# Ledger of designs, part 39: designed miniproteins, single chains, continued (3)

Each design is a single chain, and the fold is of that chain. pLDDT is the mean over its residues in the fold that is shown.

## One batch from the design tools (miniprotein)

Design m9422
Fold by ESMFold2-Fast:
Structure m9422 (fold): chain A 61 residues (1-61)
Amino acid sequence: SAAQEALAEQMLAAFREFAARNPDNRELRQLVRDIAIQEARELKLPEELLARLEAELDRIV
């Protein structure tokens, strides 16, 4: 849905901003990435959107 796509975009934007503020702490970026994926699963994002979000987050970490 458009709302789920918007949520995924918001999560991705938030993580990009977080990663930019924490460039020297890879462990913290990985932890926050894992939390974001867990939250997305709890919010029941569709599998295709989850896979895209995971791939995009992994590029940033």
Scores: mean pLDDT 86

Design m9423
Fold by ESMFold2-Fast:
Structure m9423 (fold): chain A 66 residues (1-66)
Amino acid sequence: MSEQLREEALKYLEEAEKALKEGDYESARLYLFAARKLADALRKLGDTEGAEEIEERVKKLEEELK
């Protein structure tokens, strides 16, 4: 279960990176929001390491948003 949530979150992060590169900040924010929701689910399941990895990547991408 948690591994599948990590894979989904990583896919949303990849889509967010593409959106940011293309200047589509609204889509990027939506993908980052989805990734954060999955990180919260990972924490509730006890996958703290997976949640922290996703949260760190979200934070880095959010730094690109004006």
Scores: mean pLDDT 82

Design m9424
Fold by ESMFold2-Fast:
Structure m9424 (fold): chain A 81 residues (1-81)
Amino acid sequence: MEERKEELRERLRELREEARRAVYVDNTLPYPEGLELLEEIERLLAEAEEAIREGRFEEAERLLREAEERIREARERPLLR
């Protein structure tokens, strides 16, 4: 049980770092849509952290997967504009 909790915590930590990198591509302020997307990602990660804390691992995995999708969208917008 603790091993799975640690694995999910590690994924959450990695996704937080990835979200920051995806939004702040050129060391400039992100475009307005990027800020909105970052806020949504942070909300999903916060919900995932709560689910991990409560032992709702299936819900946490779903939330982390959704956050990954949002991060992918953030990358596409900064790169392709």
Scores: mean pLDDT 72

Design m9425
Fold by ESMFold2-Fast:
Structure m9425 (fold): chain A 85 residues (1-85)
Amino acid sequence: MVEEVLKEVIEELNRRGEKVETFDDVVAVFEKRLQEQIEKAEEAKKAGQTEIADKAIEELKKILEDVRGVLEEALRQEAEERLAE
């Protein structure tokens, strides 16, 4: 169940050009995306662009919620097939 969901996520990321083989690799991809938004927020704060920094932080939250949503949806579909029996 969870292992099949993980395989689907790994295959999807590899299809997008990310080289991932393990859960740690998946985490590294998301850490990179989070770090890019953190750097954008810090740069905007140094430039006095607090609105841009706030938007970057909100995008970080959305990325985290999107990842959670994808995992929950995959698990929900698996559970739905079992309950339909």
Scores: mean pLDDT 68

Design m9426
Fold by ESMFold2-Fast:
Order: C-alpha cells, then sequence, then structure tokens
Structure m9426 (fold): chain A 83 residues (1-83)
C-alpha cells in the first residue's frame, strides 16, 4: 500500500540522518588528528588512523547514496499508484 511505502521512505530518511551524524563525528575526529600532526609532527599511527576514518566516511557516503536511490524508487512507485 501507499502508506507502507511512505513508512519505508521515512525509515530510510531516518537512517540517512543517523549516517550523516556519524560522518560528522568522524570528520571531527579527523580534524583533531590532523591538528595533532601539525603541532607534534608526523606520526605513522595517527596518519594510519586518519586513513581508516576517511575510508569509513567513504563507505558511509556510499551507503547514504544507495539509500537515496532506494527512496527515489519508492517515490516513483507512489507516483504510479496515486496516478
Amino acid sequence: SIEELKKKIEELKKKIKELELEIEELEGLIGILEGLIKIYGPDEEIEKKIEELKKKIEELKEEIKKLEEEIKKLEEEIKKLEE
């Protein structure tokens, strides 16, 4: 039903918001770690951690993109049902 599709869209939007907040937190952590490198000089463990966090952010961005594509498909299904 249209109501079930709308509920699914709202659940996916909530998940996107949660992933966006996780990305913001990880970007903040990268900023702190990059700041430490500028003050104390290069550190291989810190640089490795920054790279791991950047990789995690890219994975989360790809997940958001897939969820946005799923929302678009569900919105198109609703349009077809509403005529």
Scores: mean pLDDT 88

Design m9427
Fold by ESMFold2-Fast:
Structure m9427 (fold): chain A 68 residues (1-68)
Amino acid sequence: SELAETYFNLGLAYLGQGRVDLAVEAFKEAIRLDPSNANIANAAVAWLKAAGREAAAEELQQFAASLR
């Protein structure tokens, strides 16, 4: 979904700005819009971990699991 991709990219932009809470919300919306696409959740978690945001990555991983 283009809309899911848009929210994923918005999450990356917020993460680049250090706005972690907004990044997580954008990533959650991307996952909600395409919950069958594990690649969105996996990529978002990997980006959060790469940014040193372990707690946020774990929150997002648990959120994605709750929708499956």
Scores: mean pLDDT 86

Design m9428
Fold by ESMFold2-Fast:
Structure m9428 (fold): chain A 62 residues (1-62)
Amino acid sequence: SMIEEKLKKVKEEVYKAKSVEEAKEILLKAIKEARKEGDEELIEELGKLMKEISENKEKPKL
């Protein structure tokens, strides 16, 4: 689906980020765009990733 492809691309960028701060910045930008488009499911999934990074203080592991 379109949302699955968008989520996959954002996750790839987050996983390739050089730092936790860069990963959070990528996610914040993606969440802002998803909110602008009204993609509630994408917002929820991106929010879960943001919470995980914030709680662990490290980049998500594959």
Scores: mean pLDDT 77

Design m9429
Fold by ESMFold2-Fast:
Structure m9429 (fold): chain A 56 residues (1-56)
Amino acid sequence: SLEELKEEALKLIEELEKKGIISKEQADRLRNSVLKIETEVQMRVAIAELKKLLEK
């Protein structure tokens, strides 16, 4: 569901911030972007982009 995907995206943002890959300000901006997403397709794209940052 969209809600489950949103939770995954928010957890990825938290991990990126905790690892110092992104700043608090960048994390806040990404959270705002995630909250604006209305479709599962857009959310899956966002999750893939966040995972790319985490796995590099």
Scores: mean pLDDT 83

Design m9430
Fold by ESMFold2-Fast:
Structure m9430 (fold): chain A 81 residues (1-81)
Amino acid sequence: SDEEKKAKWERYLGAPLSTTGSATEYYNKGLEYKAQGKLEEAIDAFEKAALTWDGNYEIIEEADLEAAILALELGVKKVYK
């Protein structure tokens, strides 16, 4: 069920989910920041998308994955400049 999926995702993230706003809007904002090389802002936008439960499961999951990948990339760039 949608409620069961929401509960599982909330437990995975360890944070309460918002039902206001759009995961797609935050995801697109993250892509825009990523294209501009603003990795920290992109990570924040993708994390907000992952925390926004609007029923777009594919976007929510993709946003979480993008945030994780960019966080690793940013960490590498800070250590191995």
Scores: mean pLDDT 80

Design m9431
Fold by ESMFold2-Fast:
Structure m9431 (fold): chain A 57 residues (1-57)
Amino acid sequence: MDAAREEARRVAEWMVENRENLEANKALGQAAIRAYSEYRDIVEEEVEKALAEIEAA
């Protein structure tokens, strides 16, 4: 749980910092969700939040 949550935060932060490359960010988000399928809900929530923030900016 904790490791997946920390990784989700790192992925979200990286996506926000690299928002100009939305396609790469989306692929990274999907990869994170797959890697942490056991904690999918948490990882998916953080990734979706980051993508929405990128799209809003």
Scores: mean pLDDT 64

Design m9432
Fold by ESMFold2-Fast:
Structure m9432 (fold): chain A 62 residues (1-62)
Amino acid sequence: SRKEEIIEEIRRRAEEETDPEVKALLELTIEEMEKSDLDAEGLEALKEGLDAAVETLRRQRA
């Protein structure tokens, strides 16, 4: 399903991530998605929030 595809994409990102803070954020987001009753649209919105948070963290380290 689309929900499974979204979660799998973030899981792959977490496995490839070398920054421990970003990795922790990705893993936390996966847990939230797995526990939520959100549909695919809701998970996409959560992913957009995650992407914004990751960008903020990376800018702090640049």
Scores: mean pLDDT 82

Design m9433
Fold by ESMFold2-Fast:
Structure m9433 (fold): chain A 80 residues (1-80)
Amino acid sequence: SLEELEKLFDKFEELVEKALKALEAGKVEEAKKYYKEAKEIFKKMKELFKKLTENIPRAIGLVFDALGLLYELERKLKKV
């Protein structure tokens, strides 16, 4: 679900911020540890994103078709 992706993003962002803060403090090994953890979360996010967007091209097609029909109707109504 989108909520699961959002929760994963929050964890990812926290880990990236911790890694950046560790680097600024010269704690290279700590930063590398957070970086590895962030990469694992990002991998899970990509897998979830793929599942969520599997049918998106079809859904987008339908919305654009609907917009085209609405645009044509509006254009004809403006001529009356």
Scores: mean pLDDT 76

Design m9434
Fold by ESMFold2-Fast:
Structure m9434 (fold): chain A 90 residues (1-90)
Amino acid sequence: SLEEELEKELEKLSELLPDEEVERIRELAEKLLKSKDPEEAIKLGQELRDKLIEASVKAQELPEEDRRRIIELLERIDELAGEKLEEIEK
């Protein structure tokens, strides 16, 4: 499920980013996946994307290996969010 895939990616991200940052991403992503309102889902998707961009900018100060890993995980989370948004628009 999208929820199970999201949790696996967030668990990996928690090894690389502060707990507070990971929990904020988790909160937004879980709200998005549970949303049944297209307008709310679009808003949550935008807020999640903004938070993922913030995390990627902070990652630029980390070693190259950690930065690359974080960016890959953030891209995967964005992909999972996109799958949910496509389902709601149908």
Scores: mean pLDDT 82

Design m9435
Fold by ESMFold2-Fast:
Structure m9435 (fold): chain A 93 residues (1-93)
Amino acid sequence: MPGHAQVLVTVTLKPGASDAEREALAAALEAAGAAVPGVTGVSVAVSAEDPDVIRVAVVAEDLAAAEAAGAAIEATARASPVTEAVESRVLPL
């Protein structure tokens, strides 16, 4: 198998998103990443210094699983009415 891979997704929220909307989106992003076969770990962080940014880090068994997880997380983020922008990076380990 090719080596393990990771994906980092940064979701920028629209101004005025509530704490409940942030928490709901963070949970949805975690669930979307965790549902992808070959994903071994998902972590989601909301910055205390920048509450309009959610960061998702995924570790996967291979590059294809990491790319699939990134795509699922991006699709989930883009479907949310509180999302302004999404950026993702996939890195082989």
Scores: mean pLDDT 81

Design m9436
Fold by ESMFold2-Fast:
Structure m9436 (fold): chain A 71 residues (1-71)
Amino acid sequence: SSELRQKILELIGEILRLIGELFDLERKIEEAKKKGDEEEVKKLEEEKEKLEEKRKKLLEEMRKLEEEIKR
């Protein structure tokens, strides 16, 4: 249905935004490592872990919607 297709497009948009946030965070982690700021690295790696878990949940939701479209 058009409704399921719209939900998938919205999820794709969220996933793409989250990928961008993860890329920015990875660059910040690299810069902190170059500066030897171990405390900042740990904080940024914890933020990355949370964003990766959110991405995992969005991808799982997308997988479920794709299964619904195949029915």
Scores: mean pLDDT 83

Design m9437
Fold by ESMFold2-Fast:
Formats: structure tokens, C-alpha cells, sequence
Structure m9437 (fold): chain A 54 residues (1-54)
């Protein structure tokens, strides 16, 4: 159950949210790897931080 929810959240983040954020933000490969390695909540906050800095 929890693992299934985690997988769904991660897939949704990578397929729906992350690509849209990366499109709107010019990120380096290093920044992209950081987003992929961080937990979903932290990665979302980091992405919003970069959007806000624009």
C-alpha cells in the first residue's frame, strides 16, 4: 500500500510535474540530478524555489 502510493507519487512527479518545471527553468545537469535524487516533497519545494527566483 505505502510502497504503491510512493511509486505512484514518484511516477506522477517524474512524468507530469518535473518535466513541466524543467521546461520552465533552465537547469544544469547537476540540478536535474539533484531533483531526481531528492524526496518528492523536497524536490517540489526546490522546484518552486527556482520558479520563484525567476
Amino acid sequence: SMKEKEKKLREEYHKKYLPQVLKSINLTDEDKEEFLKTPIPEAILEARRKLASE
Scores: mean pLDDT 63

Design m9438
Fold by ESMFold2-Fast:
Structure m9438 (fold): chain A 86 residues (1-86)
Amino acid sequence: LRAEFERLVREADRVAREAAEALAAGDLEAARAAARRLEELAERLDALARRAEAAGDTALAAEARAAAEQARGLAERVRAAIAAAE
């Protein structure tokens, strides 16, 4: 679970950078794709948190939930930036 969590967090960080770059470039299609991927990553992190909780790893579950909230918040901000640009 920890290795999967680390992979998902690295992927979310990469997608967040892609979203920022897309917004800076005015590439709204790329920004929308990044927001969708952040939303999917948040769902996967929430699922990992439930699996960690079931395994008794409450610390990992808390970290995964926090990461999911961060990814969801980033997706919402990207969506808002797209709406403001349209």
Scores: mean pLDDT 87

Design m9439
Fold by ESMFold2-Fast:
Structure m9439 (fold): chain A 60 residues (1-60)
Amino acid sequence: SSKEKLLELNEEDARRALEAYRDPSLSEFQKLLYKIVLGGSITVIERIDPERARELEEEV
């Protein structure tokens, strides 16, 4: 379904942003940009699956 596909895409985006955010070679500015992307993706996930969004927020 469109909802499942949207969830999958946002979970992938959130995971990539988390991996980038944890990279010690990135500048504080680059980390801030990834944090914004992560927040946006989590907001979408929360509207579909709030428990999954909470799990991702705990990983930050």
Scores: mean pLDDT 79

Design m9440
Fold by ESMFold2-Fast:
Structure m9440 (fold): chain A 63 residues (1-63)
Amino acid sequence: SKELRELILRLIGLKIRKIGLEIDLEKLKKQGAPQSVLDKIEKEIKELDKEIEELEKKIKALE
C-alpha cells in the first residue's frame, strides 16, 4: 500500500539521520567538545531510537 511505502521510506530516512549523528558524536568526542554539546547529540540519538521503534511497530501492524 502507499501508506506502508511512505512509512518504510520514513524509517530509512530516520536510520540515515541516526548514522549521521553517531558519526558527528564520535568526531566531536575526538575534538574534545564540551559535555553539554555531546549530551545534546546523545539525546537526539535516543529520541530517534524511540521514533524508529514506534515506526517499526506501525509497519509490523500493517503487514
Scores: mean pLDDT 89

Design m9441
Fold by ESMFold2-Fast:
Structure m9441 (fold): chain A 96 residues (1-96)
Amino acid sequence: SLAELVAAAGAALRRARADPDRALSPEERATLAAFLREVAGLVENPEVRAVLLRAAEEIAAARTGGEVLRVLLRTGAETAAIDEDGFAAAMEAAVA
């Protein structure tokens, strides 16, 4: 379910923050990438969708939690510059 995906992505992000030098498991990368693809499916702005889909691909290739966090920080800045309100609405829809 989407709720299970959100919970799993949250757990993976907490682990990435706790030890940014730790190697990510393939399952953690797949979970985080899947979460971003689900959020991308909820956004109406095609530029925001493209940024999120690119971030999902970069996370799928990431080796460490630190690399994931850097991708997410850059992605957040890019989406905020394009459509902050639309991105926020999509994130709220994903966790509902």
Scores: mean pLDDT 81

Design m9442
Fold by ESMFold2-Fast:
Structure m9442 (fold): chain A 64 residues (1-64)
Amino acid sequence: AIVETEDGFKLVFDKPIDYALVLQKAKELGIEISGVAGGKEVWLKNATEEQAQQLKEALEEGLK
């Protein structure tokens, strides 16, 4: 799921995500990561909704 936050957007996944994969995909898309919690939540800073959607799709592809 994509959730709007004070700093931009938060991505919520049903399965744990690889932090290294998150950083790699965020860098490729020019997205700033403000935090990762519980292995399932990724906080994006100053990201657009389009960037949040692109990162979500890239990470879900990596999850299968």
Scores: mean pLDDT 75

Design m9443
Fold by ESMFold2-Fast:
Structure m9443 (fold): chain A 67 residues (1-67)
Amino acid sequence: MSEEEKKELREEAEKLLKELEENGDPNNIFVQMAIKAAKDALKSLEEGNYEGAKNGLELAKEYYKKA
């Protein structure tokens, strides 16, 4: 994965997490799951698990769509 792709994943995950924390209903289970998945994606990225980071971000987006 390129350095640009890694930066894009981090920025997208951070942006999604911020949107979820600012605009999400904290009592909505899908919002809670999306927040966890976004945080897990950022953790995977810091650990060099780029596939895990990408999968975690996609999972967070899916939960947010269901919220």
Scores: mean pLDDT 82

Design m9444
Fold by ESMFold2-Fast:
Structure m9444 (fold): chain A 82 residues (1-82)
Amino acid sequence: MPFTGHTAGVTATALSPDKKYIASGGKDKTVKIWDVETGELVKTIKHSAEVTSVEFLDNNTLKSTSKDGTTKIWDVKTGKEL
């Protein structure tokens, strides 16, 4: 694999249980929420460090963990921390 050809990496992805949203976590310290039907970016959420995991707990609730050990719970539609 050519290391110089990588775009800034997505480190984790999850699909919502209703299949309406995809969450992606990245090395850019963000979680992004995408609409599956339109492919449009719905929300960008900033983390304190590189995102290492994302998980949908339900259709409206997302859990994310960063490299510094911080775990946060987010409302998917508003991007507000719960």
Scores: mean pLDDT 75

Design m9445
Fold by ESMFold2-Fast:
Structure m9445 (fold): chain A 60 residues (1-60)
Amino acid sequence: GAAVEEIARLTGLSLEQAEGVLTLARELPRDVAVQYLVREGGLSRETAERAVELAERALR
């Protein structure tokens, strides 16, 4: 949906990666989602934090 496309556009992530971020933001606390994306997703902390913030805004 539009949220996934916006996350991808603003962070430079693929649509698949942006979908993963949205799913994690729904299921996990912010700090846990960011840590997972950095360690398992290979994202920089800055990119992970930005992506999760955008996902949380889309889910509000």
Scores: mean pLDDT 83

Design m9446
Fold by ESMFold2-Fast:
Structure m9446 (fold): chain A 80 residues (1-80)
Amino acid sequence: SISDYLRKGLELENEGKYEEALEYYKKALELAEKENAPKSLIAALYTNIGDVLEKLGKYEEAEEYYKKALELAPAHVAAQ
């Protein structure tokens, strides 16, 4: 499920396995898009992908994913 892939991605990210975390977040995103998941969930997945890309030093790619998250759900990326 989307939740299983997201959970696995988060576990791998916490272990510093950023490339593997990215793979699972992308699997979660593909399934979320296929199942017409809420835009807030898809935006959260874009943000998670961006965060991992930033940790990998891929800042330009991270920025593109953050922009995608903002376009889908502007409120999701708002600072508290």
Scores: mean pLDDT 82

Design m9447
Fold by ESMFold2-Fast:
Structure m9447 (fold): chain A 54 residues (1-54)
Amino acid sequence: AMAERLAQARREAESYFDELIKKDEENAKKLGLTDENYQKVFEKRREALRLAIR
């Protein structure tokens, strides 16, 4: 059904974005970008991306 295909595509898109976001977070930690300001921006960006693909 269309609903099943849409759900699968959305799940794949969410998984892809989650992986990219985790890599971005790991790179930030390696560069020492762990201050609270960066963490707040990172969280906001992650939420915005997930909402956009929902």
Scores: mean pLDDT 69

Design m9448
Fold by ESMFold2-Fast:
Structure m9448 (fold): chain A 57 residues (1-57)
Amino acid sequence: GLDVQKAAARAELEELREEFGLSEEEVERAIKQVEDALAAGDYARAGEIMRRLREEA
């Protein structure tokens, strides 16, 4: 469900933060944007945010 997808996205972002040294503010901003996109049903937007973070890491 949506809550599982939000939890998975948050866990992935926390792992990227630890692995690649992203700031806490950058991670929290990204998490909020992903959660907002998922809540709006915009899975494409959520996926794009996650992809960009992986490319910057």
Scores: mean pLDDT 71

Design m9449
Fold by ESMFold2-Fast:
Structure m9449 (fold): chain A 70 residues (1-70)
Amino acid sequence: MEKYTITARFPSPEAAKEAAERVRQIPGVLGAAATEDGTLHVVAEGKEGLDNAIRAIREAGGEVVSVVPL
């Protein structure tokens, strides 16, 4: 299955960390990690996983910066 790395920005490191915990529970998400600068990195599997992850990021107040196929 195709995998994607999504990078998103949040208004604070705390917001990114909370979003990471929420996004990890989304079907098709393999992992999510927040950094100290408020960036979120997500690995999603398949088109459905990618779409679900992007929706969850936006609902959490994040801005999707890049999507890169693995």
Scores: mean pLDDT 82

Design m9450
Fold by ESMFold2-Fast:
Structure m9450 (fold): chain A 82 residues (1-82)
Amino acid sequence: APPLTEAEVKLALLEMMLGIEKVAAKNSKDPEVRKFEEETAKKLEELIDQARQAYEAGNWEEVDKIYEEALKLFREANEKIK
């Protein structure tokens, strides 16, 4: 199997975070919490698009920065819903 680069692993983790957030949004019964989770998922999708563009450009530093931004966003969402 072809080896995964650190950037490829980070992209995979970003996709996992998005998947978790989409499931959380779908399962939320509180409309305010659901709306917040839907907005978080949209922001994560935008960050993933940016990370993929950086990856295609060979800009590993930018992939790392976007990954850290996405982690903060994902943590904030989970802190709000617990």
Scores: mean pLDDT 80

Design m9451
Fold by ESMFold2-Fast:
Structure m9451 (fold): chain A 60 residues (1-60)
Amino acid sequence: GLTAEDGRRALAAAREALASGDRAVALSAKHQAEYLIRHGGTEEARRLGEEALRLAEEAV
């Protein structure tokens, strides 16, 4: 399953999406976060994915 490190990468991608103002980047970050929530191998990975999804949804 995906790890906390994958979660930190997803969170970084979501923050970049917010900074960029680019909807395509935001949609990519959203899909990455959704995938991490569904396939996260740890509770920390899923929690980071949920935070990344929240930020990515703000960017869309």
Scores: mean pLDDT 83

Design m9452
Fold by ESMFold2-Fast:
Structure m9452 (fold): chain A 57 residues (1-57)
Amino acid sequence: GRELGLRLASYELGLSEEQVEEIVRMLEAGESAEAIGKRFGVSAAQVEGAVKAVREL
């Protein structure tokens, strides 16, 4: 579920669960993975992976 995906993405990215949840919200709002990655200091691929983990776990 969502909570497990948030915890795993938080661990993998080195970000807080709140930051991962903000990443998911920003991508769902139509912001690019590249723009989100620049804001949080992670790659676009890591942003996409985190959103996938939150959605699928």
Scores: mean pLDDT 79

Design m9453
Fold by ESMFold2-Fast:
Structure m9453 (fold): chain A 80 residues (1-80)
Amino acid sequence: SAAAAKAGREAGEGLKAYEAGNYEEAVEEFEEAIKYAEEAGDKTLLAFSLAQLGKAYEKLGKEEEAKKAYEKAKEAGYQP
């Protein structure tokens, strides 16, 4: 679906931003990936994107937001 393609693309852009140290950009891209993964019903990509959002929040020192993102990732089936 178009939503699944957008979710994958935004997750990829988020990973690229994270690797470059652009953590605020990574958060924005992973938030869009989450939105499109929810629209697509792609629970695997949703769980992955939520876990990556948590990692980006940790890099920004946003511990509460990171914890919430990881809990949502686990609820969506993320296994580290």
Scores: mean pLDDT 88

Design m9454
Fold by ESMFold2-Fast:
Structure m9454 (fold): chain A 110 residues (1-110)
Amino acid sequence: SSFLGFPGHYKAAELTDEDVERFLALLRERLGVDDETLARIRAAIAASPSGASAIGAAMTILRQAGGSLDQVFEAASYMRLLMRKEPLTDENIEAEKARLAAQYAASRAA
């Protein structure tokens, strides 16, 4: 969907290989994403020209694999924290996820 683009949330920041590995580990450990879906996300990130393109591609794949909006918001929260070099604590993840869900709800009301 067009909202998976998250207008205003994409930055020109580059994702390091370490950021990508942390992101994939979190998808596996916290969201139970299967190895096939993780492999697709890894390939899409590697083929992306920017961090913004990488996050968009990853979110699209997760959604197509049957990921709920809640799972997409949590995954987007991981990437936002990684891009801002903020700690990936449960408190930070839940705060970002709640903000993204609220922004989505407001966007749907417009």
Scores: mean pLDDT 76

Design m9455
Fold by ESMFold2-Fast:
Structure m9455 (fold): chain A 66 residues (1-66)
Amino acid sequence: MVTVIATNLPPSTATAVALKGIGDGGEAKVSGGEKATVIATGLSREAAQAIKDAAESGGGKAKIEE
């Protein structure tokens, strides 16, 4: 029910964030090249926060949408 939009991600961080979203029971979509965007959907708020933290720790930006 919660969505995370993560942007400006290095490719390795984008992959890690997408896999984390899927592992937390959601879906993840990756787009872009050198600056990747990951949209992870179907998450709990706790999973969304963890994904946001992972994206920001990897040098990106992230936003949680309801």
Scores: mean pLDDT 80

Design m9456
Fold by ESMFold2-Fast:
Structure m9456 (fold): chain A 60 residues (1-60)
Amino acid sequence: SEKLEAEMEVGVLEIEGAVYLTIGDRKGAAEAYRRAAEVAKEAGFEEEAERLYRLAEELE
């Protein structure tokens, strides 16, 4: 299902962002969280998208 695929993609991108943070790459983390937010928004996960956009903004 498209929703399950979107959930999985958001999860992978959030993990990617966390990995970037552990190695000190704040810009890489911000890009990963922004991409996760876009996927969440397209899937209709509005609250998740807003949270992820805020995480990305905080890192810039």
Scores: mean pLDDT 85

Design m9457
Fold by ESMFold2-Fast:
Structure m9457 (fold): chain A 97 residues (1-97)
Amino acid sequence: VETMEEINARIKKGEELGKKVEQVADDIIAEHPEFQTPEARQAIRDLVAIVKFFAIVTGDLKEALEMALSLVEHPGLYDPVAAEALRLIAEKLGIEL
């Protein structure tokens, strides 16, 4: 059973991990002209919000990215821009999906 202190520590860790994901996503957009369209930027912004949510829930960046990948690759929700951006974010963070 997790204490309130353990839950709060996980949330803080997730928030810090989310900030790292935002920074890496911004770098990827800057480095990849194909992601600089308004539509691609919006898809990546939505992806980052999903990853940040899962990072807060899990307190683990790899688990958060794996959960986000499962969501993005779901047949009814598949977005190729978000899927590719997620893989590039994981690569820059040194995380194998």
Scores: mean pLDDT 79

Design m9459
Fold by ESMFold2-Fast:
Structure m9459 (fold): chain A 47 residues (1-47)
Amino acid sequence: AAVELHRRRAEAFRIYRQTASPELQKYYDEAIKFEEENIAREEAARA
């Protein structure tokens, strides 16, 4: 559930990034990385 939410947010940020300015693309890249880190941490905690 939590992992799925983070994945959907990352996907949404990737879509927004497509039409964003370079400055805003940097923000979305950081947001995507944050969501991916949360996914990796949640998956590691279950190993």
Scores: mean pLDDT 80

Design m9460
Fold by ESMFold2-Fast:
Structure m9460 (fold): chain A 55 residues (1-55)
Amino acid sequence: MSEEEKKEIAALIKELTGREPSEEQLDALAVKFTVKGIKENPEEVIAFLEALEAA
């Protein structure tokens, strides 16, 4: 995934959760989801981030 797409994902996650994602969370999200997938499935994205924080 491009650096530009990572920046867009970071901005989307900040809007959804109210906090900046870590670089590790960003990399995991970039592998698992597209920008469109994040916009359309915010609940699954939040659950995925919670799983990453618990691990």
Scores: mean pLDDT 76

